Designed miniproteins, single chains, continued (4). Designs and how they scored, part 104

Each design is a single chain, and the fold is of that chain. pLDDT is the mean over its residues in the fold that is shown.

## One batch from the design tools (miniprotein)

Design m15615
Fold by ESMFold2-Fast:
Structure m15615 (fold): chain A 115 residues (1-115)
Amino acid sequence: TYEELIRRVEAIEAELLAMSREEVRAAVEELGIKADSDAAAYLKLFGARVVEAINELVSDPEERQRLLEIFSDIVAREGAAAVQRHGDAELSEAEVRELLRRIAEGIREAIRSLA
């Protein structure tokens, strides 16, 4: 159900916000994911876990594809906005956590609008 997907996204957000930058980097290395910054590592790890949750919990192929496209769009928009605000400068831990929270809330709101 969409309620279960929302709860899973909330759990993923809480897990990542509790992780250190070192733990996030170790997790993306274990998954074979390349990340050029701490922000990219957090976003890619969050993205991998959310994509897995959508694939597990959404049985309809059209709804699954729609949710994956919505998630991709949210990540792209929030990532571009962060780059525009901070340029090529590395994001602080607080800025990375804020970016993650914004993306997580965006996907939860999108799921609620579809339910």
Scores: mean pLDDT 78

Design m15616
Fold by ESMFold2-Fast:
Structure m15616 (fold): chain A 87 residues (1-87)
Amino acid sequence: MDDVQAYADSLLAQIKAQMDALAAKYGLDFESFEREVARLVNQAIIELQVKGNEANLSEEEIDGIIQKFNEEVYNYALELKEKVEKE
């Protein structure tokens, strides 16, 4: 469990760094930004499902980790869009 959560936290940090680069690249092109972020999230979800299954986590535990991950990415995307829109 702790290993999967640590992996999720590491993936989140990596995705946030990639989102920073995407926000800088696309600026006000939120449509392209959101499409690229969705690709990163979809890949991360697959990786988290594999890691959770290898760790013998329940479906409920894996879903909880993925839900938290999705919420944190969504909130960060909103922060980046707000920052770009005001600058």
Scores: mean pLDDT 84

Design m15617
Fold by ESMFold2-Fast:
Structure m15617 (fold): chain A 81 residues (1-81)
Amino acid sequence: MSVEEVFRQEAADAARAAEDLINEIKEGIKKGTISVQEAVNKIVAARILLSLVEAAGDTETAARLKEQIDEVGKLVEEKSK
């Protein structure tokens, strides 16, 4: 396996994991099944995964994930009021 293949696979796995966390936050807010603390913890995890995608050089996917994370962050802030 080439180094480029490894980086591509790691970035893809990180992106999928981040999207799963974002979707879980959105679904949890919609259903009222997620606490503010749980949502914050998932946002932190998603931001760590975003940093891995950025480090791998996938700037387009990183920008999309950042936008989605910022969106769910606003939803969590609204829920905390």
Scores: mean pLDDT 80

Design m15618
Fold by ESMFold2-Fast:
Structure m15618 (fold): chain A 64 residues (1-64)
Amino acid sequence: SMEELEELGKLLVEYSKKKGIEKSLEQAINMVKNMLNLGFSAEEVREMILNEEDLTKKGVEKLL
């Protein structure tokens, strides 16, 4: 849903700021859409964003 995409996009913006990378909400939402297209579920994407170690371990951070 659009609400879930916006929520995940906001989380990704916050995650990116912690890494010293500035992203707009639109860019973050597009990246979330790309992760979903790679076969990740919305729940998996949320868990990966909230757990920075999981993003790093799976190499998904390289796709952001």
Scores: mean pLDDT 71

Design m15619
Fold by ESMFold2-Fast:
Structure m15619 (fold): chain A 76 residues (1-76)
Amino acid sequence: SKEAGKYFQRGLDYLEQENYEKAIEYFDKAIKLSSEDDPQLPTAYFEKAVAYLKIGRTEEAMEYGQKAVELSEKLE
């Protein structure tokens, strides 16, 4: 949705500012508003994984990274 895209962009803006907690919050909002077929959904999970990795939460980063890969495979 257009709203999901806006939250995703805010997540990216916070990621660039190194505000990883806010980045995760906005990626979660984007994910919640996305349909299962949204081409942005795998990317939102991937960027969420990057944010978790940046704050040292490697287990969560691996989980969301795997989710991004699984969703990307379904959209091909």
Scores: mean pLDDT 85

Design m15620
Fold by ESMFold2-Fast:
Structure m15620 (fold): chain A 83 residues (1-83)
Amino acid sequence: MVLKLTDNTKEDAEKAAEAILEAVERGDDEIEFEIENMQAALALLRGAEEAGKRAGVALHVEVSGDKATVRRVGEVRAPKSLA
C-alpha cells in the first residue's frame, strides 16, 4: 500500500526512511508516497536523505501534486571531497 505523509515531523521522516530502506533491501528501485502538503514533502525529503545515507545509495525524489516517488539512481560513492 502507498504510505501517506501528513506533516513535517521527525516521526514521518523516520517512517519514510524505514519504508524506503525496506524497498531498497528488497531490490525495488522505487517506492510511492502520498503527500498532503509541502510540509509532508519536506518530511519525505529528510527521510530519503537518511535512507540513502544508511543504505549507501543515491535516491531521487519526484513530487507531483499529492503524490511523490522515491527512486534509487545509483550507489553513493564516498568522495574524497567530502573531507
Scores: mean pLDDT 74

Design m15621
Fold by ESMFold2-Fast:
Structure m15621 (fold): chain A 80 residues (1-80)
Amino acid sequence: SEIEELKKKFEEIVEEMEKLIEELAKLDPEFAKGAREDLERLKEEFEKALAENNVEKMKELVDILEIKNETLKEYLKKLK
């Protein structure tokens, strides 16, 4: 289903972001803390959208997560 595909995609991006945040925590711990808090908030919003079967909100959250993931990658490149 579309919901299962969105859930899988969200979980894959979360896993990648968590790894990036771990690397960032070694270089910029304060930034990494903020990124982790932001990710936890997005995870809570996604769980709410799932509970409500709100497919449009789930799509929006996946798009937001993709943008944030790219931002973390670019920041990590600048620190190395």
Scores: mean pLDDT 89

Design m15622
Fold by ESMFold2-Fast:
Structure m15622 (fold): chain A 73 residues (1-73)
Amino acid sequence: RGQEVVDEFNREIARLVQEHDVPAEKREEVNLAVVKATNRVLDAVSAGLPDEEIERLRREQLAELKAFLEKQK
């Protein structure tokens, strides 16, 4: 259930971060963005939101993180 959603999300985040060669000086900013995105999804799961809403939020957070990573090159 919720753990599978979080595990999938973390796996997708790991792929995104790995695909972007993040400079050492930007790693803390990237880590904070990752934690923020993960916490938003975790909060939604903990609040018992419907699966559709959790999936939508997960996709939105991944898109935001991808945009953030593009800026941090």
Scores: mean pLDDT 75

Design m15623
Fold by ESMFold2-Fast:
Structure m15623 (fold): chain A 86 residues (1-86)
Amino acid sequence: GSMTEKLKELIDKVKKKALELIKKAEEYLKKGDIDKAKKYLLQAEIELGILGIIIGVAKLIGDEEAAKYGREKAKEVEAEIEKVKK
């Protein structure tokens, strides 16, 4: 695998973790457990920050394909976080 493939795999792994955490936050919100919901939402926002770091690294090494892929996946995660905050 190329560096681009490895970066995309890492991006996918972080996205999957973020979406899992968002789903947990939504489940706890539906149960009225606001403190646990906030905890999982914060962890999801940390994973979104990690996506930002990976995108930054891709840009620095000139991997525009990986950077573009990461930006697309970060927008998907941001949209799901925004839904839970409403």
Scores: mean pLDDT 88

Design m15624
Fold by ESMFold2-Fast:
Structure m15624 (fold): chain A 83 residues (1-83)
Amino acid sequence: MPSEEELEREVDEAMVRMVVGVMNLISDEKAEEESIEQLKQDIKLLEKALATAKRLNDTASAAELEERLKRLQEILKKKEEEE
């Protein structure tokens, strides 16, 4: 029976890998076609994954998530300014 800390680490690692695996499928063009609500959800997911990657000292995943997050935040800001 793994410890509670070991279970938490496994869940966090799996979540980070899943988010990193799918984030490369979110193109800037596709993000611009999404609603403000959808973009906010995507940003929240990436922020959660980034915080988890940093906590795990997964510097490679953290760097990739941070780059994608910056792009989505710029798209969101532009859309919100147009409202």
Scores: mean pLDDT 75

Design m15625
Fold by ESMFold2-Fast:
Structure m15625 (fold): chain A 81 residues (1-81)
Amino acid sequence: SREEVEALLAETEARLRALTDPAARRAVAIDFLRQFAALLGVPEEVLQRAIAHIEAHPDMPTEELIALLRNLVLLWLQERE
């Protein structure tokens, strides 16, 4: 549900801001996307493309990564509705 997605996003943002290791941030972001995709029924191809984008940008700052996750949440929620 939308509420479950928003709760997961809030937890993920808090974790990302607490982490200092870029590799750990990427792992948390990818885990969030997998859980989020499952909650919304996002196609595997769409999920894989989002994960590939994160993996292709290892130097992505924390704020940019959080913005990316927020934008994906908004986009995938809009596509569903």
Scores: mean pLDDT 80

Design m15626
Fold by ESMFold2-Fast:
Structure m15626 (fold): chain A 79 residues (1-79)
Amino acid sequence: SSMVEENRDLISLANGYLSGYDLLTEKANELKEKYNELKKNGDTSEKQEEAKKLQDEYEKLQKLADEHKALADAYRAKV
């Protein structure tokens, strides 16, 4: 039936966004680990610039991950 197909499509979309959330969160955590490692082992101006770039990318990935989770939750709520 059309309702079963619509339900399946909504679940598929929600799962897609959840997969995106998981991948983006994993990437953000990898950047955070690199940032923490740079902060532990002495600082040079070069390492501080690298750390700032990692933090900026971490914040961007976290925001995108949150958006993906919100979309997943919204599609799941329609089921």
Scores: mean pLDDT 83

Design m15627
Fold by ESMFold2-Fast:
Structure m15627 (fold): chain A 119 residues (1-119)
Amino acid sequence: MEVRVEREEETLTILGKEVKVERTTATLADGTVFEVLELTFEDGKRVYVNVWLDRAAQRLVMTIHFDEPVSEEEAEAIAEAVAKYLEEKYGVKLTLERREVVRRPDGRVTVYLVYRVEA
């Protein structure tokens, strides 16, 4: 297949809370990786993360969608924990180059992050 799809589940601890991670990864023939992480916190809060890894461009783009209102501190802690998780999974170092936060009137938040990738 020119696209490979992988699914896995694991548990992380973020801010002292247990978080279930459901990961779906699609790898293209050129080595580009598209990944979706669904994070479920013990309190039922859900967070959706989209990842685009382009190793040739040495870039990782991450979009984090919070379906409920979240504080800036919580959003930053979740972004840092996910970035560290991805560093360990891909065996790379990520350096943050750009961060944009979009807050909706209902308090829902989307965080857009661009990282430089080093292996």
Scores: mean pLDDT 79

Design m15628
Fold by ESMFold2-Fast:
Structure m15628 (fold): chain A 116 residues (1-116)
Amino acid sequence: MDIDAQVRALIGQLSSSDPAVVAAALAQITKILSDDEIWNQISEETQIALAEALADLIPSSLVDNAAVQINLVESLILLYQRGSERTRKLLLELVLKRAGDNPFYGLLFAGALRQA
């Protein structure tokens, strides 16, 4: 099955207002990002779309949910470590920009990427 299509479907679920749906989608994204064989099937376009979707969660009240917060941090770190140079640069820029809109978690997300 097309892994890019699966990741794009999960990105769609990240737009949900339901923290349970978002947490489940993030957990599945983390599993995909942790699998070397699956990761090698993900296009740079899909990596970029995922980076944008993950960064857009940072200013959201959804990150007040512990499962969303934990899985988002793990997904950001894994995408930064495994992503292309373009994906890494974009992800860092987007996270720093979005972190400014979240005074409670901004430093957590930005700090996680700097240490990755």
Scores: mean pLDDT 80

Design m15629
Fold by ESMFold2-Fast:
Structure m15629 (fold): chain A 65 residues (1-65)
Amino acid sequence: EIEREIAEALALIYLSIGNLDMEKGDYKGAAESYKKAIDLLREAGAPQEFIDEAEKNYKEAEKKA
């Protein structure tokens, strides 16, 4: 449970970093952060809805990088 909670917290941190990088136009940095967040969300067993949203953001960043 604790390890899952840590993975969830780290995923949220990486999602926030990715969002900030998108805002400042650092699409490469955003893609890297979203990718880490996606892996952590999968490891934490997060709902597919959250994983899909992160993957959508990752693909958008990847296209612009």
Scores: mean pLDDT 82

Design m15630
Fold by ESMFold2-Fast:
Structure m15630 (fold): chain A 73 residues (1-73)
Amino acid sequence: ELVREALRLIDAAAILAKSGDLALAEEYLRQATRVALRASPEGRREVIDYLRRKAKEVPELAAALEEAIAELE
C-alpha cells in the first residue's frame, strides 16, 4: 500500500537525520512525497498528519518535513 510505503520512507528519513545524514534523509523524504502523491486524497492526509508529528520529533529535518507537507497539500 502506498501510504505504508510513504510512512516507512519517512521513518527511514528520521533515523538518517538523527544520525547526521541530512542529505540522505531529504532524499528519502522526496521519495516518500512522490509515493504519497500517487495515493488517494485520504491516504495523502494520513501521510501529512504523520509528517506533522515527525516535525515535532526531529527538529533537524523540520524544514524538509514542512516542504513535504506543502507539496502534498
Scores: mean pLDDT 84

Design m15631
Fold by ESMFold2-Fast:
Structure m15631 (fold): chain A 85 residues (1-85)
Amino acid sequence: GYLELAELLREKAKEIAPEDPSAAETGLAYAELLELLANEDYEGLKKKLRELLEKAGVKISDEELDKMIEEFKKQAEEAIEALKK
């Protein structure tokens, strides 16, 4: 599920951190988003995504943010499916 994907991203971030700290930081941010999704904390997920986008200089509407969350859920489910075997 989402928590298993989040844990995998945390382990991969830890693995890559000595070589690419920036990629590790990005992986940890995605893990946090997955943990919020697993807890069905959709308001927390929206808040965290907006915060990350604003740090990157991107201003986004609530409607666009909701579409991003829907796409993120689809991508996370696809990644989970790819890891099943």
Scores: mean pLDDT 79

Design m15632
Fold by ESMFold2-Fast:
Order: C-alpha cells, then structure tokens, then sequence
Structure m15632 (fold): chain A 89 residues (1-89)
C-alpha cells in the first residue's frame, strides 16, 4: 500500500523535525510552531491538501533557515517528499 508507506515516511520526518527543533531552538519561536502545526494539519488531508502542505513546508523551511540549518534541511527533505508524491498524481 503506497499510501501507507508515504504516510509512515511523513510521520517519521515530522518527528525528526520536531526533535531537532527542540534540540537546536527550543520552544522559543511561536511562528515556527504555528507553521509546523498548519503543515501537519495539511498533511492529514487528501487531494489539494498535499499542494497546500508543499507550500507550507517551503515557508517552514524559510523560517527554519533563520533558526537552525539542520531543521531547515529536514523540512526541505519533507518538502521534496511531498513534491515527488504530487508529481505521481
């Protein structure tokens, strides 16, 4: 089941982003946390939710780049994963 594999990778990547954010930045940036919450919400939807998730992931990457290069890299990898899924549609 391709959808189950995709969902598993997304969940693992979101977990890595959250852990690295807590390690590098801590709970200091409300804008990053708000954007991450919006991204997670978009990732649990179907259809146009993935297009919105890609946009939100790219915006989160820009915010992360100001806070931690490692967090930005993990968000970039998530965005690329979403983009590849959209290309198969």
Amino acid sequence: DEEKKFNKYILEKVGQIALEYLKEVGPKDQAFLAQLQKLVQALITKGDGLKNALKLARELEKLAAKLSPKVAELVRELAEFIEEKLKKE
Scores: mean pLDDT 77

Design m15633
Fold by ESMFold2-Fast:
Parts: structure tokens; sequence; C-alpha cells
Structure m15633 (fold): chain A 91 residues (1-91)
């Protein structure tokens, strides 16, 4: 599972379109979160939120929410939850 996700991110990086790179970054952020690297997960997920794809943005916001909760930053986590709600209203 984790190895398959890493391979998908690598293949998206090789394709090199703006949206492929954003999706790869969102996958890499989720992997960093699962590995316990919360600072890296936040950095990568913030980059992925710049995507125009609502699915990529949503995944990135979920990663940010969980990473901030794991770090004990309840205010940042609450802000991410509100952004996810706002994104859902645009869908």
Amino acid sequence: MLEEARKEAEELREKGTEEDLAKATAIEAALALLEGDYEKAIELAEEATKSKDPGVKGAALETLYEAYLKMGDEEAAKKMKEKMKELAEKL
C-alpha cells in the first residue's frame, strides 16, 4: 500500500503537468503524515492546497488537519476543518 502510493507519486512527477505535480505532492504529504513526519506533511500539504482540483485541495486540507491535531495545534486544526467545509460548499 505505502509502496504503491510512493510509486504513483513518482509516476505523476515524471508526467510533469501542473495537476500531476499537485497530486503527487498531496500523496507525498499523506505519506509523510503516516510516517510521523508532521512538519514535512504540513509543508507538502500546504503546497498541494494551491491546486485548482477540489479533490487534491480536499485531500491536502485533511492531511493538514490531522498533522496539526497530532502536533497539538488545535487552532490550526480548526482552521483547516473550516476550509474543508468551505471547499465542500463550492462542490
Scores: mean pLDDT 81

Design m15634
Fold by ESMFold2-Fast:
Structure m15634 (fold): chain A 89 residues (1-89)
Amino acid sequence: KEELKIFLEEMAGLDPKTLRIGKKIVDLLREKGSMTEEEIAKELGVSRSTVKRILDEMVEAGIVVKEGDRYRLAPQEVIDEKIKKALEE
């Protein structure tokens, strides 16, 4: 989704590595539904601490919801609204 990509670019401060990892997390959660940070770290081959940091930013931004120890994508309507507000559009 174009709006989500633009939002991830803003969140990552144009850091291509952070943007790429964030995009892959979104794709994984869309495919799998709900995952722990450990499962995401294992699937992406990145450290748990890196995944946790990015997930925390995504939860703060409202793109991802934390349910106990698991993470899932927020409803699309909520994601769209958060992206619009974050980009000041």
Scores: mean pLDDT 71

Design m15635
Fold by ESMFold2-Fast:
Structure m15635 (fold): chain A 60 residues (1-60)
Amino acid sequence: MSVEEAKELVKKELNAVAVKAEKVSDDVFEGLALGKDGTLYAFKVEKKGDEVKIEATNLS
């Protein structure tokens, strides 16, 4: 999975207007997302085989 794919998934899942993401490993991406409601999230995207897990923590 690419950084671009991870950003797209987070933007879609969190309905975010802005996403910053970085690659931590081949299967892990972390960053910050700003929701349309003004909520700031810290997120982690993890790929295990064909499964993708998104975790988000409200920072606002």
Scores: mean pLDDT 81

Design m15636
Fold by ESMFold2-Fast:
Structure m15636 (fold): chain A 92 residues (1-92)
Amino acid sequence: KDELLDKLQELTAELLDKLDELVKAIKEGAPESKLEEIYKEIQELIKKIAEVLKELNPENSFEEELEKLKENVRETLEERGFSEEDIEKLLK
């Protein structure tokens, strides 16, 4: 259980770092190709976090944990000032 919690903390930190990278890239007017690569990396981190959460909560399905995580990420993105369009692109 401790190893899963440590992994969750590491992946969450990576996700927050990637969100900061995305904010910087958007503000700097990075090309669409760079934004797409960052979106892909964030989406992969979300999936990895959902897998760890599924291991911590074996009674729940992967899809249930993924949906709950996406809701929490959406709230974080809204607090950070992301537009609805950017949130939709990221969480699809």
Scores: mean pLDDT 82

Design m15637
Fold by ESMFold2-Fast:
Structure m15637 (fold): chain A 76 residues (1-76)
Amino acid sequence: ASFKEGVQQLLDSTDQIVTKGKASIEDINAVIQEAEQYYNQGNYQSALKLLREALEGAPNPTLRNQVINALKALLE
């Protein structure tokens, strides 16, 4: 419940999330993979934190869409 709610809040807020810096596609992919590892371990809070950080680090639409797609996959 709370994990899906957190993911939905990130999705709903994508247009309002402030970009804090530049990250490469490799950096974003690494953060997404780390978030998936935390999710598989049941550490949902750390997974959500990393996914939010990936959104904040992805100032271009291509990288931002990769994070959005990862969020959608977690909702299934």
Scores: mean pLDDT 73

Design m15638
Fold by ESMFold2-Fast:
Structure m15638 (fold): chain A 81 residues (1-81)
Amino acid sequence: SAAAAEREKRLAELRAQEAEVQAQLAKIDAYLEKLRAEMASDPERAAELQRKIKTIREVVEEQVKQIQDYLARKRAEIAAG
């Protein structure tokens, strides 16, 4: 049916958004690895860089939860429509 075809299209779009989120998380992980490498090579800045890494991780964890909640709502809307 046309409704089933539209639902599959919306699910494909949602999967694309989920893939984009995973790609952004991979970029953040690469950046955190870079900061950890800087921390290892610059002991004078180790405490500052450690705090920066912790702050980024906490912000990312909060944003990931919000994004996951958003995606879950969108999936539920698609299932209902």
Scores: mean pLDDT 85

Design m15639
Fold by ESMFold2-Fast:
Structure m15639 (fold): chain A 89 residues (1-89)
Amino acid sequence: VEEELKWAKENVEEIKKKWEEYLKNSKEAPSEVTEEDKKQILEKTEELADELGLDEEEKKELLEEIEKHMNDKKKVMEILGKAFLKKLE
């Protein structure tokens, strides 16, 4: 139990660092989303969902929300942040 909790905490810290790094890199990019940026966002979303341990339905919903808002980079970041915070609850 204690070993499992310690592992979960370490994974959450890694996900948090990765999320912060993603947000930092996103601020340096143009506000408009290119086709390459869209691909990277989807790949990062899938990677984040896997690290957060989201089930197939939650992962699908997250990807669909990101895809719908692909032209709004700030909204994409908000959706990703919400998914991360939900896992911390």
Scores: mean pLDDT 65

Design m15640
Fold by ESMFold2-Fast:
Structure m15640 (fold): chain A 80 residues (1-80)
Amino acid sequence: SVEETTRQNLESMRRTAELAGMPREEVEREVQRVRELLEAGDLKGASREAVMAEATATMKLIGKIVEELARRIEERRRLE
Protein backbone atom coordinates (compact mmCIF):
# COMPACT_ATOMS: atom_id res chain seq x y z
CA SER A 1 0.00 0.00 0.00
CA VAL A 2 1.04 3.61 -0.49
CA GLU A 3 0.75 4.24 3.26
CA GLU A 4 2.97 1.23 4.06
CA THR A 5 5.54 2.27 1.42
CA THR A 6 5.50 5.83 2.78
CA ARG A 7 6.11 4.56 6.33
CA GLN A 8 9.03 2.42 5.08
CA ASN A 9 10.49 5.46 3.29
CA LEU A 10 10.24 7.45 6.53
CA GLU A 11 12.00 4.65 8.43
CA SER A 12 14.77 4.62 5.81
CA MET A 13 15.03 8.41 6.08
CA ARG A 14 15.35 8.22 9.87
CA ARG A 15 18.23 5.71 9.62
CA THR A 16 20.02 7.75 6.93
CA ALA A 17 19.50 11.00 8.86
CA GLU A 18 20.97 9.42 12.01
CA LEU A 19 24.07 8.33 10.07
CA ALA A 20 24.28 11.82 8.54
CA GLY A 21 24.24 13.40 12.02
CA MET A 22 21.09 15.38 11.29
CA PRO A 23 19.45 17.06 14.31
CA ARG A 24 16.51 15.08 15.70
CA GLU A 25 14.38 18.25 15.50
CA GLU A 26 14.93 18.46 11.72
CA VAL A 27 14.06 14.77 11.28
CA GLU A 28 10.92 15.19 13.42
CA ARG A 29 9.80 18.15 11.27
CA GLU A 30 10.02 16.01 8.10
CA VAL A 31 8.17 13.12 9.77
CA GLN A 32 5.44 15.50 10.99
CA ARG A 33 5.04 16.99 7.49
CA VAL A 34 4.52 13.54 5.97
CA ARG A 35 2.19 12.51 8.81
CA GLU A 36 0.03 15.61 8.25
CA LEU A 37 -0.27 14.76 4.54
CA LEU A 38 -1.25 11.16 5.36
CA GLU A 39 -3.88 12.37 7.85
CA ALA A 40 -5.25 14.78 5.22
CA GLY A 41 -5.61 11.86 2.77
CA ASP A 42 -2.94 13.20 0.39
CA LEU A 43 -1.25 9.85 -0.19
CA LYS A 44 0.61 11.03 -3.31
CA GLY A 45 1.89 14.15 -1.55
CA ALA A 46 2.92 12.13 1.52
CA SER A 47 4.80 9.60 -0.62
CA ARG A 48 6.57 12.34 -2.61
CA GLU A 49 7.54 14.24 0.55
CA ALA A 50 8.90 11.07 2.20
CA VAL A 51 11.01 10.26 -0.88
CA MET A 52 12.34 13.84 -1.04
CA ALA A 53 13.14 13.75 2.68
CA GLU A 54 15.11 10.51 2.20
CA ALA A 55 16.96 12.05 -0.78
CA THR A 56 17.83 15.12 1.33
CA ALA A 57 19.11 12.92 4.19
CA THR A 58 21.18 10.92 1.68
CA MET A 59 22.77 14.08 0.28
CA LYS A 60 23.59 15.23 3.81
CA LEU A 61 25.12 11.82 4.60
CA ILE A 62 27.33 12.05 1.50
CA GLY A 63 28.41 15.55 2.57
CA LYS A 64 29.17 14.30 6.10
CA ILE A 65 31.29 11.42 4.77
CA VAL A 66 33.27 13.81 2.54
CA GLU A 67 33.72 16.25 5.45
CA GLU A 68 34.95 13.51 7.83
CA LEU A 69 37.33 12.14 5.19
CA ALA A 70 38.78 15.62 4.63
CA ARG A 71 39.18 16.07 8.40
CA ARG A 72 41.04 12.77 8.76
CA ILE A 73 43.39 13.73 5.91
CA GLU A 74 44.06 17.07 7.65
CA GLU A 75 44.73 15.27 10.97
CA ARG A 76 47.33 13.06 9.26
CA ARG A 77 48.97 16.13 7.69
CA ARG A 78 49.14 17.86 11.10
CA LEU A 79 51.08 14.88 12.52
CA GLU A 80 53.95 15.69 10.14
Scores: mean pLDDT 82

Design m15641
Fold by ESMFold2-Fast:
Structure m15641 (fold): chain A 64 residues (1-64)
Amino acid sequence: SKELILEAEIVRAFLAMLDYLEKKYGELSPEAQALRDRLRAEYNRLIEQLKKEGKEDEVKRIES
């Protein structure tokens, strides 16, 4: 659905921001690391669901 695509885009953007903060400050807090691990798992689940729905082009677009 449109909502699945948007959710995957939002989670990816959040992960990119966490990666940016790690690069800028050299380390994330344990709480931020745990959040990133949960978001990576959720992102992978969303991408696999989109692939199962035949939305490979959308997956490629999100992953740029």
Scores: mean pLDDT 85

Design m15642
Fold by ESMFold2-Fast:
Structure m15642 (fold): chain A 69 residues (1-69)
Amino acid sequence: MKPEEVVKELAKTFGLELTDEAAKLLVEYVGDDIKKIKEELFKLAKFVKGKRKVTKEDVEKYIKELEEK
């Protein structure tokens, strides 16, 4: 299974629907480690404050927030 597909399937368990572009960006940032992907999806779900469609722009904002630490 492609890493982007794994990310989208895992995101559904957190109530998130990632676009293809969002999933690819998250893989580029986190890598293909399933455990690390789950940790970042959990944080992303909290960052977006609810169940909704997550776009590339949402993931970019999330990454920027992490890099400011």
Scores: mean pLDDT 77

Design m15643
Fold by ESMFold2-Fast:
Structure m15643 (fold): chain A 82 residues (1-82)
Amino acid sequence: PAELLPEEELEERKREIHETAGVPLEVIEAMFDGDPRAGALAAIRAIFREKVDIDKDELIELMSKAFGLSKEEIEKMIKEVE
């Protein structure tokens, strides 16, 4: 079963995305709307829109950890956004 991340761990993951990808925390907060898939897709779109300087493999790793999704699912979402 899908386990929701504790709020503190979720906030730490959001901060990791902010520090590594440079996406504003306010934007990341708005994207974590209780649906991990929708949140991940929204965050990926924002990163691409803002042309954040992040390696693709690092992006996949961070998003996978932040949203609890598989790396394969994140990679598919990245392809769909591009």
Scores: mean pLDDT 67

Design m15644
Fold by ESMFold2-Fast:
Structure m15644 (fold): chain A 84 residues (1-84)
Amino acid sequence: SMAEVERLLQELEKDPQLADIAADLRQALQADPNNASAWNFLGLLLQGQKRYEDAAEAYRQALQVNPNNADALNGLAASLQALN
């Protein structure tokens, strides 16, 4: 849900190294929940944090907006492989 994503982004903002990126992503997704690029970038950020289940969900949101998004397809596959 968007509320779960907002909570996750607020948690990431508490990390000084991620605060600016997480704040920008929260603003982008609050302005447009159908922003596939913002969902892809959230997925990439979460992969960097080794939060693979959360990353997979972010990539699935990007694919709901654009099912043929190659970055989201690759990111989802990589995240699911990391969970196996």
Scores: mean pLDDT 84

Design m15645
Fold by ESMFold2-Fast:
Structure m15645 (fold): chain A 119 residues (1-119)
Amino acid sequence: SELDEAVARLREAGAESISITEFNGEYLITVVVRRPDGSRLVIVFKAKSKEEAVEFLRRMAEALREGYDALVQTAKEMGAKVVEVRPGDEASRLEVTKAVADAIGSTTEQYLAALRAIA
């Protein structure tokens, strides 16, 4: 699929891991990139459609090939949350957890709003 090809290209560009979860037609995307100093960049994005998810992954792959600064800038411009996780940093792990929870919570709120409209 186009989504699988976009994921493969981002992995080829140097992403350590990519997670995609579908919620009610929306896509929660988490991209992890390891830097030479051992730190990781964790990028969290909620795509409203499969087409938006594919476009996001393609742009992340292009930006990562240009470098880490280009990746961070492009992700932020697209509305993604970017967290820098340093080795042994407990605060960074909490920030990642909050970013994922916020994205999931937003999706759940949209689902609950739809249920209220038909009740």
Scores: mean pLDDT 78

Design m15646
Fold by ESMFold2-Fast:
Structure m15646 (fold): chain A 100 residues (1-100)
Amino acid sequence: TLVSVLAEVPGERAGEAARAATEAALKAGARRVTVMTSKGEIAVGRRPEDAGRAAEAGKGESVRILIRAEVPPERAEETLRAMAEAVEAAGGRVVGGSIY
């Protein structure tokens, strides 16, 4: 099962939001996390620092981030909640979430 969160994040918070959401997904049981940004950067794998680096942006910019996690079906809702909470805690605004 795939779970995704789409968020709008201030540029200066984008790296932290992507890192935190990736950490939350892995802690919830995700096997793999993909982060894609409106700036064209992509990070795939199990390294929150890579996700954070891919999403880094400057002050005064806004970045749209899509975070997708591959999880067992039984963990899908928990992973979605954990990713959304992590993004919001890092200063992002969640604009959508889906389970596939």
Scores: mean pLDDT 84

Design m15647
Fold by ESMFold2-Fast:
Order: structure tokens, then C-alpha cells, then sequence
Structure m15647 (fold): chain A 72 residues (1-72)
């Protein structure tokens, strides 16, 4: 199982990647909400590092896709 500290560091890294992509404030806020839900889920039902990474990659991809749709 991933430790809470490992999940928190991965969440921070994902958020920094999104900021580096120059996403809109709205897209960042949506991502932050999703990342908070992932942290809460891990606290209730501890996940493997691989499962957390997959969820974080999906969250980042969705935020980038949302941002592209908004910037058309």
C-alpha cells in the first residue's frame, strides 16, 4: 500500500505539472477538487502506488482536456 505521505507528494507533483501546463484557474480548481477526492479515498481505502498513479494521471489528462475545450 502507498503511504499517505507518498500520495500527498504525488498529488503535489500532479498539481505542479498542471501549473507548468499554464492551465486556466477553472481547470486548476477542478483538478484540485479531484485530487482532494483521491486523497480522501486513499485515507478510507488505502490504495497501491500504481492505483494512485493511474487515478492522478487520469485526473491530469481530464483537466488538460477540459482546459483545451474551454480555450477553443
Amino acid sequence: MATEEQVEELVKATLEKAKAQNLSDLSISVLETTLEMILRRHKREPMSLEQVKELLEKALHNAISLDKALKK
Scores: mean pLDDT 82

Design m15648
Fold by ESMFold2-Fast:
Structure m15648 (fold): chain A 79 residues (1-79)
Amino acid sequence: MEAEIEKQIKTITDLMNNNASSKDIADQLSKLRPLILNSKDPKAAYNKLMQAITNSKPIPASAEVDRQLLAIWFEVNME
């Protein structure tokens, strides 16, 4: 699980650093979402994702990306 999460986070940050479309980034976030939620520590996995995003090229402004990040945040931090 952790290795799969790390691989998916790398895929997302590689897309961000290579000027990929917001849709491609959102699609990869949607694939990462169930991996984070099914991990042994979803909050730690989410924090790792946010740290990686912060250290990467700025994510394009997108309702799709914002929706995926908000959904992950809610499911990790809210009941």
Scores: mean pLDDT 77

